# Designed miniproteins, single chains: the designs that were tried, part 97

Each design is a single chain, and the fold is of that chain. pLDDT is the mean over its residues in the fold that is shown.

## One batch from the design tools (miniprotein)

Design m3584
Fold by ESMFold2-Fast:
Structure m3584 (fold): chain A 68 residues (1-68)
Amino acid sequence: EWERWLAELAALAPEVDLSALTLEQMRAFGEAVAAGRVEEAARIIVESGGAEPGQALALARATAAALA
């Protein structure tokens, strides 16, 4: 399941380095997106070093839209 989740995220924003996130950060990102807290989800990615703010926000928005 986590392998599928990681592949889906990589497909949405290939320029974002998801390997920079810890398992805890990935869980927090998923929870924030599920709660509609797109800004918090983007912040988690930026703090991990996986993306710049604009790319992180785009991924968070795309993930939230895909879950709708």
Scores: mean pLDDT 73

Design m3585
Fold by ESMFold2-Fast:
Structure m3585 (fold): chain A 70 residues (1-70)
Amino acid sequence: SSLEKELLEELKEVEEGIKELEEKGLLTEELRKKIEELLRRAEGATSAEEVFKSLEEIKELLREQEEKGK
């Protein structure tokens, strides 16, 4: 139960971050492809740890892109 709730919260944060970058016009095609690759990796993961790691990598990419302010 706790793990499932935490995973849903992480997914929600990722979805919100993607939406914010898209609304700001900061979602490049290259960034979209990297996010899609990481999401595919998360979907294919056999452990919760790998899922969380992939989602954290997406969150890092989103933070870096926002920091660039472009």
Scores: mean pLDDT 79

Design m3586
Fold by ESMFold2-Fast:
Structure m3586 (fold): chain A 79 residues (1-79)
Amino acid sequence: MSVEEAVRLAEETARRAREIAERAADDPELAAQAETLARAAEELARRVREAEGDEKKATVYATAVGILKAAVDYLERLA
């Protein structure tokens, strides 16, 4: 995964997490978890941009983005 691909995936993951939080307005625990994942994905997108040109950091961030995506996929199935 390239830095550009990781940024796009992180931004999409953040958007999806925020959508889950909005839909879970009557479930405060689910909404809070979705908000936490959205903030983490937004921060990760910023970190990935800073790592442009660093292959080792890009690999670490790609792994982190994949983990966040899996967590959001899980919450989306619960919501």
Scores: mean pLDDT 79

Design m3587
Fold by ESMFold2-Fast:
Structure m3587 (fold): chain A 93 residues (1-93)
Amino acid sequence: LSKEEEIEVYIALVEIARAIALSHTTDPEKAKIIDELADYAISVLEKVNDVETARKIAELAIRAIFEIGNADSVEEAKRLYEKAKKEIDELAK
């Protein structure tokens, strides 16, 4: 696969994780946070030039999406979102 094609696979994996997490999420506030994280991660992945960086960002985003979906409260979900966003930003440097 080309570098561009490999990054597109990672974007697709984040979208799949979003769909799975949303299918099991009944809380609309958590669903919004999942959407916001997935949108953010995808926007960063579209700007990344390195396949290994894209893989790390996708793996982090996928983990965080499921952690948010399983969070005991909206407040915990918001904390997980902020942590994941910061970690994605650090990887994208």
Scores: mean pLDDT 89

Design m3588
Fold by ESMFold2-Fast:
Structure m3588 (fold): chain A 87 residues (1-87)
Amino acid sequence: MEKEIDELLEELLKLGKEKGLESLAERAVELAREALEAIKKGDKLRAEENIGLLLIIAAVAKLIGDDEIAELIYRIADLLEELLKKA
């Protein structure tokens, strides 16, 4: 799952650059990486907080009409939630 998340984060950065939403994509990647680090450290609360912020970024992307970026962020969040459940 970590490799799949890393691949999706790279796709998110590329898509963000192509759509002119590089800063939004970079912030989403930062939040996802912080969530993954928190999961690895056993900090479930910090992981949940960062996943929650990631979902807010996805909702913002959808509101501004970038469904592709929103769907990709939702997929990343789902994988992070599955890792958190297994931790």
Scores: mean pLDDT 86

Design m3589
Fold by ESMFold2-Fast:
Structure m3589 (fold): chain A 70 residues (1-70)
Amino acid sequence: SMEEIIELAKQGKISEALHEAGKLLREGREEEALEALKKMQELYPDNESVKTALELLEKDPRGGLAALLG
């Protein structure tokens, strides 16, 4: 869920939060995954991993999924 992703991000578990966002995307919950990434970027505006994941998801959902899941 978005709530779980944001909770992980607030704990500094950014990699785990990105992985959970990738799971939402795989489930077809693309809008929720995008919203979660936007909220993560608000919490960590200088984090390059979050910025890259959000940028890739917005431009290429397939590429964004690969970035989120590793």
Scores: mean pLDDT 78

Design m3590
Fold by ESMFold2-Fast:
Structure m3590 (fold): chain A 90 residues (1-90)
Amino acid sequence: NKVEELAKKAVELALKSSLKKDVEVITSLAIGIAAGLVFGRDVPVRDSEVEVSEEEKEKIFKAAKETIERVLKSGIGEAGKIIEELSKKI
């Protein structure tokens, strides 16, 4: 579905935008990217990718998916609050 597509894209963009393997930082970045993607924000992609485990990737995906679902329900005015709340759960 569209939510899962956007969440997968957010994970991919976060991994490609990260300079070092830090799962908490990558997860926080994915949350911010996911919120932006709901509103059609363009995100620049780097050629380099950071490798994470499948378990770490699933955790990042779940955070991105929850961000998209909450932003879609609450609207753009709540996006900052949603990002802050989900980033604290990392």
Scores: mean pLDDT 75

Design m3591
Fold by ESMFold2-Fast:
Structure m3591 (fold): chain A 58 residues (1-58)
Amino acid sequence: SAEEELEARARRRLAQWRAANEVQRRVGAHDLGLSLEELEALSDEELLARIRAQLKAM
């Protein structure tokens, strides 16, 4: 259940970032240790993996 909750949270964050303006996406990239260009170049699967890692570290 904890892993399912983390997955749901990660997917919600990804969807929110896809709908976000450039400033919000830049903040999201910084939180992952990425540039905006690197964030935009990643697939959804790669972004989800990084978001999951960040959420586990919290």
Scores: mean pLDDT 76

Design m3592
Fold by ESMFold2-Fast:
Structure m3592 (fold): chain A 73 residues (1-73)
Amino acid sequence: MKEEAEKLLEEGKKHLENGDYEKAVSYFRKALELDPENEEIRRAYRTALAKLVIEKGDKEAFEELKKWHEEEV
């Protein structure tokens, strides 16, 4: 389970580096479902959401990012 989450994290990082922010968010979301307390995955997910908001103006990503800010406080 956690090992599979790490593989999803690595796939997400590849998509993030290639500018495929939507795919990166999808992979990181799946990784978080498997290992929700993993700080590296949580950080990567927030980074991908922020990139998606900045580059695409994605409203859903913006709302998700706001929820993460509230939950981490």
Scores: mean pLDDT 76

Design m3593
Fold by ESMFold2-Fast:
Structure m3593 (fold): chain A 80 residues (1-80)
Amino acid sequence: MEKLEVEVELGMLEIKAAVIITTARKKGDEKTAEEVERLLREVTEEVERAIREGDLEKARKILEEGLKKLNEIAKEMDAK
């Protein structure tokens, strides 16, 4: 149950990142698109590692911080 919840949250983060990347590229903001792609890759790798180690609490914290960073990037992008 808890592992599935973490995997669902990661999937939601991936969808949010894809929307931000697509929107940034449509605006010609390749720098923001690349920043989000790097963040998504790093978060995914760290979450998958935490899941393999059985540390679901660490995985949730990584997802929470990743989502917070994505929200900050989205706000900055919307301000343009």
Scores: mean pLDDT 82

Design m3594
Fold by ESMFold2-Fast:
Structure m3594 (fold): chain A 55 residues (1-55)
Amino acid sequence: MPSREEVEARIEELLASDDPAARGAAEAARRMLEAGTPLEDVWQFLEAVEARLAA
């Protein structure tokens, strides 16, 4: 079960990326957190995004 700190750290890593797709995904994840989306759902979204960026 991801902590808020773990989710926020992952978002910060993506925001620091030189890849605009990674930064866009980080902004989307931040909006999900602001909308009150459960941490588990935000974490699953970030995992799916990283898998797509690696493909």
Scores: mean pLDDT 81

Design m3595
Fold by ESMFold2-Fast:
Structure m3595 (fold): chain A 82 residues (1-82)
Amino acid sequence: LEEKVKELEKQIKENPSAELYVELGRAYIQLGEYDKAIEWFEKAIELDPENPEAYRYLGFAYRLQGDTEKAKEYAEKAKEIE
């Protein structure tokens, strides 16, 4: 997982994309680093506000932190932009 994070960080440095930011966020979820995962999903939304995957994973990360209010908010947003 740590190697996956380093690989994604290298790819992002050379050619940033919302998809790579989502992949890095997912890797941080697997590491249990939910705050970092949230930051990367938020960056993905900044790059591509119409990306429903970023909103779905942001909701999932908030759910893992026990923030059910934000989890529901972002899950609904993902449905609206699909």
Scores: mean pLDDT 82

Design m3596
Fold by ESMFold2-Fast:
Structure m3596 (fold): chain A 64 residues (1-64)
Amino acid sequence: NEQARRNAAKAAEMAAAGDYAGAAAGSHESLKIDPQNEDARKALEAALAGDAEAAAKYARRAAE
């Protein structure tokens, strides 16, 4: 789904910038559109835990 990937791409950029709230929001929106995407779920969990590197990594995978 293009919209889910777009939201995941934004989450990756936000995580790389240190914006954990933005990264969590983008990953959550991606997961609402594509609830089976495990990478989007892991990105959300990492962002909520404050792990920017993991959040960016999984959000990039969800965007592909």
Scores: mean pLDDT 81

Design m3597
Fold by ESMFold2-Fast:
Structure m3597 (fold): chain A 81 residues (1-81)
Amino acid sequence: SESEAAARIVGQVLRVVGAKIDYELGLISREELRRELEEAIDELLEVERETGADVSGALRTIARIAEEMGLEEAARRAREA
């Protein structure tokens, strides 16, 4: 459903924002931050594949966060998704 797709998309953006905050507070490692971003990208691509929902806005947000944090590979994956 559109509601389920929207919830999953928003959930992945919130996950990434939360991981960024946790990293900035020293609660998680840079490796854990990278993993959270990569898993969020994979989940957004799954939502797009399953539902046809537009995930481009969420991917752009994640790419921006990855670029800000110096996670170049995660940023590239989000941009090329």
Scores: mean pLDDT 89

Design m3598
Fold by ESMFold2-Fast:
Order: C-alpha cells, then structure tokens, then sequence
Structure m3598 (fold): chain A 69 residues (1-69)
C-alpha cells in the first residue's frame, strides 16, 4: 500500500498542532524516502525536525495515515 501524502500531512497537522505548510514538508520527506510506510527512525527524526513535533507524533501520524488510506 502506498502512503498517502495528503492524509499524512493532515494527521501531522492534527496531532502536532502545526501549520499545514510544515506538515506537508514533513509528509513530503516521509513519502519520498518511505512511500510504502516503512519509515525508519532516521526518517522519523528528520520529519519531526521539519514539522517541529516529536518523533512519536510522526510515528502516530504514519500509522493513522496507513489505516485511513
């Protein structure tokens, strides 16, 4: 299953309380490096820094996006 960028951005925005622009930039990094949703710790940490959220928030967003795709 391909990870949906828009659903991932929505979940990052909702869970992290950040702007859609930051959430979309973080989602782009994740989808480009792990389009199947097999996100490594390194990708999670990079995306968390871009969005300004915790790595745990990114992990939850990825799981929720995969469940709603």
Amino acid sequence: VKLDRELLAEEIERLGGVSREKAEKAADVIVNKAPDGKVTKEITEEAAKIAGVSPETIEKAVVRALLTS
Scores: mean pLDDT 81

Design m3599
Fold by ESMFold2-Fast:
Structure m3599 (fold): chain A 90 residues (1-90)
Amino acid sequence: SLKDGDLRFKIEVDEEGNAKIVVYEYDKSKGKLKKLLEVPLPENFNAASWQALAEGVEEASKLSDKEEKLKKIEEGYRRALELSGVPVVT
C-alpha cells in the first residue's frame, strides 16, 4: 500500500506523441497521486539509466521539502541521461 509522500513514475505519451516520464507523489489525505514533474524519455535510455532514475526517485521520497524532492529527482534524471550518452547541460 502507498504511504503519504511515496513517489511513483510512469511512462506516458503526450498529445504530440512524445514519450515522457511523469513522477507522481501520493497524497494520503486526498487519496490520490499528484503530478510533481514531467521529463522527456530519450530513445536510448538503458538499464543503468532506469536504475539511476529509480534511485533518485527513491531518495526523493524520503525528503519532506518539495524543492529538495524535485532536485533529487532531477539529479537522478541527469545521471540517467549521462549514462544513456545524451548530452547533459553543465
Scores: mean pLDDT 79

Design m3600
Fold by ESMFold2-Fast:
Structure m3600 (fold): chain A 61 residues (1-61)
Amino acid sequence: MEEVLAHLKTLPGVSDEEAERAAAELEEAIRNKDEEMALRILSRYPLPEHVRQRVADALAA
């Protein structure tokens, strides 16, 4: 999750507070195997493909 948070903080228009909230919501979605919530968060932020793949792998585990 640190890698996702670090990347979110580099995005233009995303505050540190928003990045931390988005990362926390994504971590909760992965913990709960909530694919719908995870996809909703990923659709809001332009994350690199390798980061998106890591999230998909975590959901499948």
Scores: mean pLDDT 78

Design m3601
Fold by ESMFold2-Fast:
Structure m3601 (fold): chain A 79 residues (1-79)
Amino acid sequence: SLVDQGVQLNQQGQDLLDQGDYYRAGDLFSQSGDLYLQAGNYLGASVSYSNASVAYRLAGDNQRAQQYQQRSQQLRSLV
């Protein structure tokens, strides 16, 4: 399912984050958020986009970090 794929990508993103591969972690977290959003799981999408924001900020990509933080906040308002 889309949710199961989202969970898998979020776990892979966390592994990359723990390894210091921040930019790739952000990419996987953002993809996880997209899958949760497509499945209508707004809470899952919000959490994954929040994780993407943190990962992109650690990678020095402040613009993407801000974009995903805003997406996470917007989705959280729907839960």
Scores: mean pLDDT 90

Design m3602
Fold by ESMFold2-Fast:
Structure m3602 (fold): chain A 67 residues (1-67)
Amino acid sequence: MEFAEEAKKKIDEIMKEAKERVDTLRSQAERDPAKREEYEKQAQDVINEATKKITEVFNELREKLAE
């Protein structure tokens, strides 16, 4: 149970940071349409990195639960 709560907290923090970063990039894209594609690519990279980190947290939790 403790490990599941810690994993949830880490995932929530990763999601929060990714959302804030993506929201910032989206706002910059709206302010500078000429660079919108560049900011959209950066936002996708942020999402991909967050997904990778979340997967790693789940893998670690799975191993701890299986022992």
Scores: mean pLDDT 81

Design m3603
Fold by ESMFold2-Fast:
Structure m3603 (fold): chain A 70 residues (1-70)
Amino acid sequence: PSMPEEVVALTRRLSAAFPEYADLIENTALAAVLAGELDPRAVAERIVAALSRHDPEAARRAAELAEEFL
């Protein structure tokens, strides 16, 4: 299964900003797309939610970056 281009671009940008969470970001995005989520904003919300379980500060920064990018 391929990810939509905007989701790929979003995951690359967030993974570059948070390399320690790159696997979590990529796996969360892939899981969302496999579940039928095609809206990059909704995918970003799922990534931010996943990050908030590990690092609330990184989650807040990821939300800001996703808003700027999308």
Scores: mean pLDDT 82

Design m3604
Fold by ESMFold2-Fast:
Structure m3604 (fold): chain A 93 residues (1-93)
Amino acid sequence: SPVEIVAEALREIAKLAEEKGFYPVALSLYTQAALARRTGNAEEAIRGAAEVIKKLPDKEFQIEAAKMLLDAARQAGLTSAAEYIEKVLKELE
């Protein structure tokens, strides 16, 4: 399911953010994962997560998180979201 692929990726990124002490970002990503499951809107959740990731103060983790999000978008078949994340990654590199 595209929703489950996205929700799982968001939870994995949230856990990494939590382990690194970025608690507001972790909470936002856990919330987006729950919202994706509730609404069934995987593309909206991925785009929302990309905006949260842009606010991360750690550039290395920001790139890692964006790559995880891109892999999830591709696996879920979310072409438009994947293209947006590729653009975000290019701006971070």
Scores: mean pLDDT 86

Design m3605
Fold by ESMFold2-Fast:
Order: C-alpha cells, then structure tokens, then sequence
Structure m3605 (fold): chain A 99 residues (1-99)
C-alpha cells in the first residue's frame, strides 16, 4: 500500500469578492499548488459571497502537500493584493492516509 498526504487550505477575506475576483484568486492558487513537485492532484473552489477560497491537494508526501498549500496561499495573497484585499484568516489541515 502507498501512503499519500491530503491537504486543504481555506483562505478568508474580510470583504466579499466579485465572481471574477474569486475566480482569479482560485485559479492563481490552484496553478501555484500544481507546480509543486510531488503533487498528484489539486482542486480549488471559491465562495465570493463569504470571501472564502479553498484549495485541496493530494501529494506523495506531507512535505509536498505543505509546500503546495503554502504556495497556494502566497499566490492567493498576491492576487488579492492586486484587488486591494487582505487575507483575514488562513486555516490548513493535513492528513496522511494509506491507500
């Protein structure tokens, strides 16, 4: 059996986002996560009304998952800054599972 790491990061803004802003932040975070070596799968969703962006990753190791989540947060922060937004809260979860 092979061990994989499953990570999720939730990013919250103080103000609601527009649909276009939420999409741009989601896409930037997702692309950044996908570039990390050892990431097998990545997905992202955004709720503009609550200003919430969630990125999930499946990676070969906890280290790869953490790097991907940190890369996603940084990409999201830079994109939000372009729109005049700040990150209010970031929550990261990380679990290792045996498949």
Amino acid sequence: MKKVAIGAVTIKTKKPLTEEQAQAVRDAALESARKVPGVKEAFATADPETGTITIGVIADSKEAALKAMRAAVEAARQKLKEFGYEIEDVRITLTEVEL
Scores: mean pLDDT 85

Design m3606
Fold by ESMFold2-Fast:
Structure m3606 (fold): chain A 86 residues (1-86)
Amino acid sequence: MKLVITFRNVTEEQKQRLLEEAEELRKRGYDVEVKIEGDTVTITIGNLSVEEAIGHVLRAIGLGLDGYEVEIKFEGDTVIITVTLP
């Protein structure tokens, strides 16, 4: 499965943290692409297991419960998550 997760309204410090997280995923053997567009960071992760993709969906739901704006979409073999930070 493929995961595309987009973070909106991120600070420079949060962008740096997301870049560090992406690098850790690359070290673990994932195909990770990061795109930064203004205050938006999009991270694309290839070759996820179904269980790993479900884990990301559950974490995104948790952020929504904590008051973040979260949108989750499924497109074929791709999970698309959008999170808007306060």
Scores: mean pLDDT 80

Design m3607
Fold by ESMFold2-Fast:
Structure m3607 (fold): chain A 95 residues (1-95)
Amino acid sequence: SEIEKLLKEAKKYIELGKKALEEKKYEEALKYLEKAYELLKKLKDIKDPELLELLKELKEGYLRIAEETEDEELKEKALKLAEEIEKIIKEMLGL
């Protein structure tokens, strides 16, 4: 399934982003999470529980970058991406 392939690839990028966050490599973490987001955007109209869970993990990753980084531009970008994902989550939930 193309859906399963995209979800699996997105999950790998989220895990790479989390690892970069643990290493305090915030720019690298943001790049991995952006790759995951591009994959998940292709599935935004699909009501899949795994997609919802990965979007929540992606949002948490962006919020963590914003909270921990000392780079103001990186912080603003991460907050904006987290806001975009929150809107997608709310639309998927009919909120």
Scores: mean pLDDT 86

Design m3608
Fold by ESMFold2-Fast:
Order: sequence, then structure tokens, then C-alpha cells
Structure m3608 (fold): chain A 88 residues (1-88)
Amino acid sequence: MSEKEKLIKDLKERADKLVETYRGLGLNEQADEVEKFRKETIEKIKNSTLEEAQKIYDEAMKKLDRLEEESPIAVLKRAVDLTVERIK
């Protein structure tokens, strides 16, 4: 496996876990946005040099970290609110 292939694999695995979390909470729109971000980022990595790919990967991982850290409580609260509205 090349370094570039490792970056793509790690990014895909990380993004897929976040997508699964959002879909499990019924947040399909947010999940779709993460899937789109992952797809676009992988294409950028494929079309860049190894050094550029590393920078793109690092920035993408930081963005995914922020989505998990800044949004998990907001995501959970929104899921609860949507569930209450759907049942009502």
C-alpha cells in the first residue's frame, strides 16, 4: 500500500464512522454532506502530489474532528427534537 492509499483508507474509515453515527440518529442530510466531503477530499488526494495529499488529509481530519467535537451535543439534541416531533 502506498502512502497515498493509506491516507485515502484512513480518511474513508474515519468519515464512514461519522456517517454511520449521523444515519443512526436519523440525520441523513448531515450524513450525506459528510459522504460528499469524503468523496471530494479523496478525489483531491488522488489528483495531488504526495506532499499536497498529506496537507489535504491533515486538514480533512481536523474538520472531521471539529464536526465530532463541536456538533455531537447539538446533533444529539436535534435528533431528540426530531424524534419527539415525528412521534407527536
Scores: mean pLDDT 74

Design m3609
Fold by ESMFold2-Fast:
Structure m3609 (fold): chain A 84 residues (1-84)
Amino acid sequence: PLYRPNEKLRKILEKSGATKDVYTLDEILGYLMKYIFDNKLLDPEDPRIAHLDEELAEVLGVEEFDILDYEGIRERLLRSAELV
C-alpha cells in the first residue's frame, strides 16, 4: 500500500532526501530512521529507542523529549499519512 504524508511529515522526509509524493510505509520508516540517525536522536544505552526532537514529536503527535521505540514510531506514523 502507498501513503501520502501530511505537510509536517513531508518536511521531515525532505530533510532526509525524500523527493516523492507517495511512499510505502517501509520507505517512510527508512527516511525517519535516517533523520533520527543524522540528528543523533537514538539512545546511546538502548539503540531500540529514540529521544524525539521538537519537529519529530510534533509530526508523531507526542511531546518533545518523549521516547519511542520502532513500533511506537510506526503506529503513530500511520496517523500522519493518508492511505492512497
Scores: mean pLDDT 79

Design m3610
Fold by ESMFold2-Fast:
Structure m3610 (fold): chain A 55 residues (1-55)
Amino acid sequence: MKEEARREIEEALRRYEEGDPRAPEELKRAISKAIEVGDDESVERAHQRLNQLAS
């Protein structure tokens, strides 16, 4: 469960970097799923990465 949520976040972040217009929604869903399974580390990593990528 936690590993799957982590991989979904990493995949969504990669698509976000590639400029996929659907990636922001996919990233939100992946983060929500990680929160649901209690994977706080993946959520924090995603927020840090997103802050580095977001304008």
Scores: mean pLDDT 74

Design m3611
Fold by ESMFold2-Fast:
Structure m3611 (fold): chain A 67 residues (1-67)
Amino acid sequence: AKKYAEEALKAAEEGDGGEALKYLREAQKEGISDEELEKIGSEVAKEVGTDPLEVHKGIAEKLVEKL
């Protein structure tokens, strides 16, 4: 779980917001804590210049679509 969060931050640092969101979704599916997911999501959003709420909503939408 935490490994995907680390990969998300690394992808964001490299400017790949799409890969960062992909890894955040994998981290949430693996059961990462909401607190850590919010922290990592905020760091990803800051790195790519996006609103943290948009990052979190993107993750939630993909999970709902899977159901």
Scores: mean pLDDT 66

Design m3612
Fold by ESMFold2-Fast:
Structure m3612 (fold): chain A 68 residues (1-68)
Amino acid sequence: SFIEQLMQTALELAELGVKLGVPEEEAKRIAEESVLEALKSHRDPQEAVEEARRIGLERVLEAAKKLK
């Protein structure tokens, strides 16, 4: 289901953030906000999953860079 894909995407983004040194709570927030933003912007569930993955990855990487 697309809900399972969205949950998995959020978990993967949060895990990546933590591995890159982003605090766990911030990584989780970035993942959740990315999923919610994608859902608001895209009415097609599959497009929402793909957009959440793209937005989330960009935001996690930017957060990691700020922790230099």
Scores: mean pLDDT 81

Design m3613
Fold by ESMFold2-Fast:
Structure m3613 (fold): chain A 62 residues (1-62)
Amino acid sequence: MIEEERRRATDEITEALRAGDEEAAKATVIRLANWLMDQGVPHEEASQLAREAYEEARRRAE
């Protein structure tokens, strides 16, 4: 469940970055972090997972 949502968010961030839409990319990162916290993931871990998704998306957008 968490891994599936993280994969989906990473794909969405990648598409936003390729389109040059930095605001959409940021919004998706924030939504992922908030969703993870709603699932019971601690704030620090949720923030780290969202950052990792963003960094993976940046590499894919190259």
Scores: mean pLDDT 83

Design m3614
Fold by ESMFold2-Fast:
Structure m3614 (fold): chain A 71 residues (1-71)
Amino acid sequence: SLLESLTEGELRVLDAIAEKGSATAAELAEELGVSQSTVSRNLKRLVEKGLVKRTKVGRTTVYSVDLEGLL
């Protein structure tokens, strides 16, 4: 399945977003204890795979699970 193609880092980021509903890269980095660069790389991969949506809310970029990508 698509989820079986995820790395440990990608899966950890996806799980954290699913728990929160939406999150910024900075919030994910703090929660997971990794650099913002590491989170951003995993987020890019998840967006490319259609599992996560990137949305601008005011001047902040937030990420949420893309339910269409999970179907």
Scores: mean pLDDT 79

Design m3615
Fold by ESMFold2-Fast:
Structure m3615 (fold): chain A 94 residues (1-94)
Amino acid sequence: MTPEEIEERRRLARELVESLPSSGRPLTPREKELVDLLAGLAGLDEEEREELYAKRLSEEQIIDLILELSRHFGDEEMVELAENTRKYAYKKVE
């Protein structure tokens, strides 16, 4: 990716996160893993990832963001990763 593409991905990710309501509760370890996956997809650094943690998005909101970003960028591999993460999340409802 070019530096411009990375900056555009980061900007879009931030814009999408800002549009979502906060869950109002602390992130679980699983939700932090999802934020890490989202940060990797969008090319976010440590500081930007911490901002995502502070937003306190729900698991479903984080997965939805990963899917939306993956579709926008045409990243078939990342769409598959997000779908697998979603399956794993639902499987852990015990």
Scores: mean pLDDT 68

Design m3616
Fold by ESMFold2-Fast:
Structure m3616 (fold): chain A 56 residues (1-56)
Amino acid sequence: SDSILSDKAQQLEREALKLEIQARNAEKVGHADLARKLKEQAEKLLAEAKKLRESL
């Protein structure tokens, strides 16, 4: 069902946003390595969400 893939894409996008917020907070306190890791995880989730949406 296309609705299930859409719901999964939305959940991935929401989790990515949460990780982006955490990455920005890590940058503000000088945790550059943590910030980079969180950004990479967010980008990975966004790529998966985009792939799911392209399958719709």
Scores: mean pLDDT 86

Design m3617
Fold by ESMFold2-Fast:
Structure m3617 (fold): chain A 73 residues (1-73)
Amino acid sequence: MLTEEEKKKYYELGEEYEKKGKEAFAAKKYLEAAEYYEKAAEYYEKAGDKEKALESEINAGLALIQAAVSKIK
């Protein structure tokens, strides 16, 4: 099992990547946003925060949908 210090570090990394995902999404960089949200989900899962991990996975999926729609000419 991870230490409490390691869990906190992973949670903080999750927050950092979530912020980057939100910034990329706002800039309409949807593939980049999806990549950042996937990273956030991985770190939140490692931190043991299943709710935040799931929220980040949903945001990654939404970003991928927006990327696909944006490619339709």
Scores: mean pLDDT 84

Design m3618
Fold by ESMFold2-Fast:
Structure m3618 (fold): chain A 65 residues (1-65)
Amino acid sequence: SSVILQNALHELRILAKELGVSEEELEKLEQAVRDKDLETLRELLRKAGASEEVIEGFLSAVEKS
């Protein structure tokens, strides 16, 4: 669903601001969400300092979109 994907991208932008992610890193994260590349998302979110709980919850939401 387009709505579910847009909601995931919106949540990602909020999380990225909290983590201090650069615009270039955010672009890579947004592309990984669109591609459902869960491995790249996990790696980039860990690098940015997200907790495992936050990562798992976000990846579950992306997988269902």
Scores: mean pLDDT 82

Design m3619
Fold by ESMFold2-Fast:
Structure m3619 (fold): chain A 66 residues (1-66)
Amino acid sequence: GAATAAAGAALAAALGEAGGSRFGPDVAKQSANYGEIAGRRAGEAGASVREAGELGGTFGMLQAQS
């Protein structure tokens, strides 16, 4: 539901920021932005908060480094 999507997006943003911070503040911010979008979409598609957060955060970090 919407609450799960929002929670997944928030976790993905936090994980993306934390991971991206190793590469600098711009990468951290972009990782959080991309992670939030990906995590929200995963949650909307039925992923758990944890799955949405982990997938979104990882995707965010990869996109920010591209």
Scores: mean pLDDT 81

Design m3620
Fold by ESMFold2-Fast:
Structure m3620 (fold): chain A 82 residues (1-82)
Amino acid sequence: LKKEAEKLIKQAKELMKQGKYKQAAQTALKAALLAMKVAKDKESILKAIGLILRGIGYMLEGKYKQAAQTFIEAAEIALKGS
């Protein structure tokens, strides 16, 4: 799970570099949700939840680049708390 989340973060970053922001956001959300399954630190979990909700807000507004960046941050924070 942790290794799979790290792979999805890398894929999301590569999609961002290619300007594929919608696919990057979808991939980064999957990474964040997977990272949440292995997160154990309460502070990291709460921060990651807040970022996931913010990213979903960006998705609903069609702001896929901001959504992808926010989901990547959520995934990385959740993994640090694992």
Scores: mean pLDDT 85

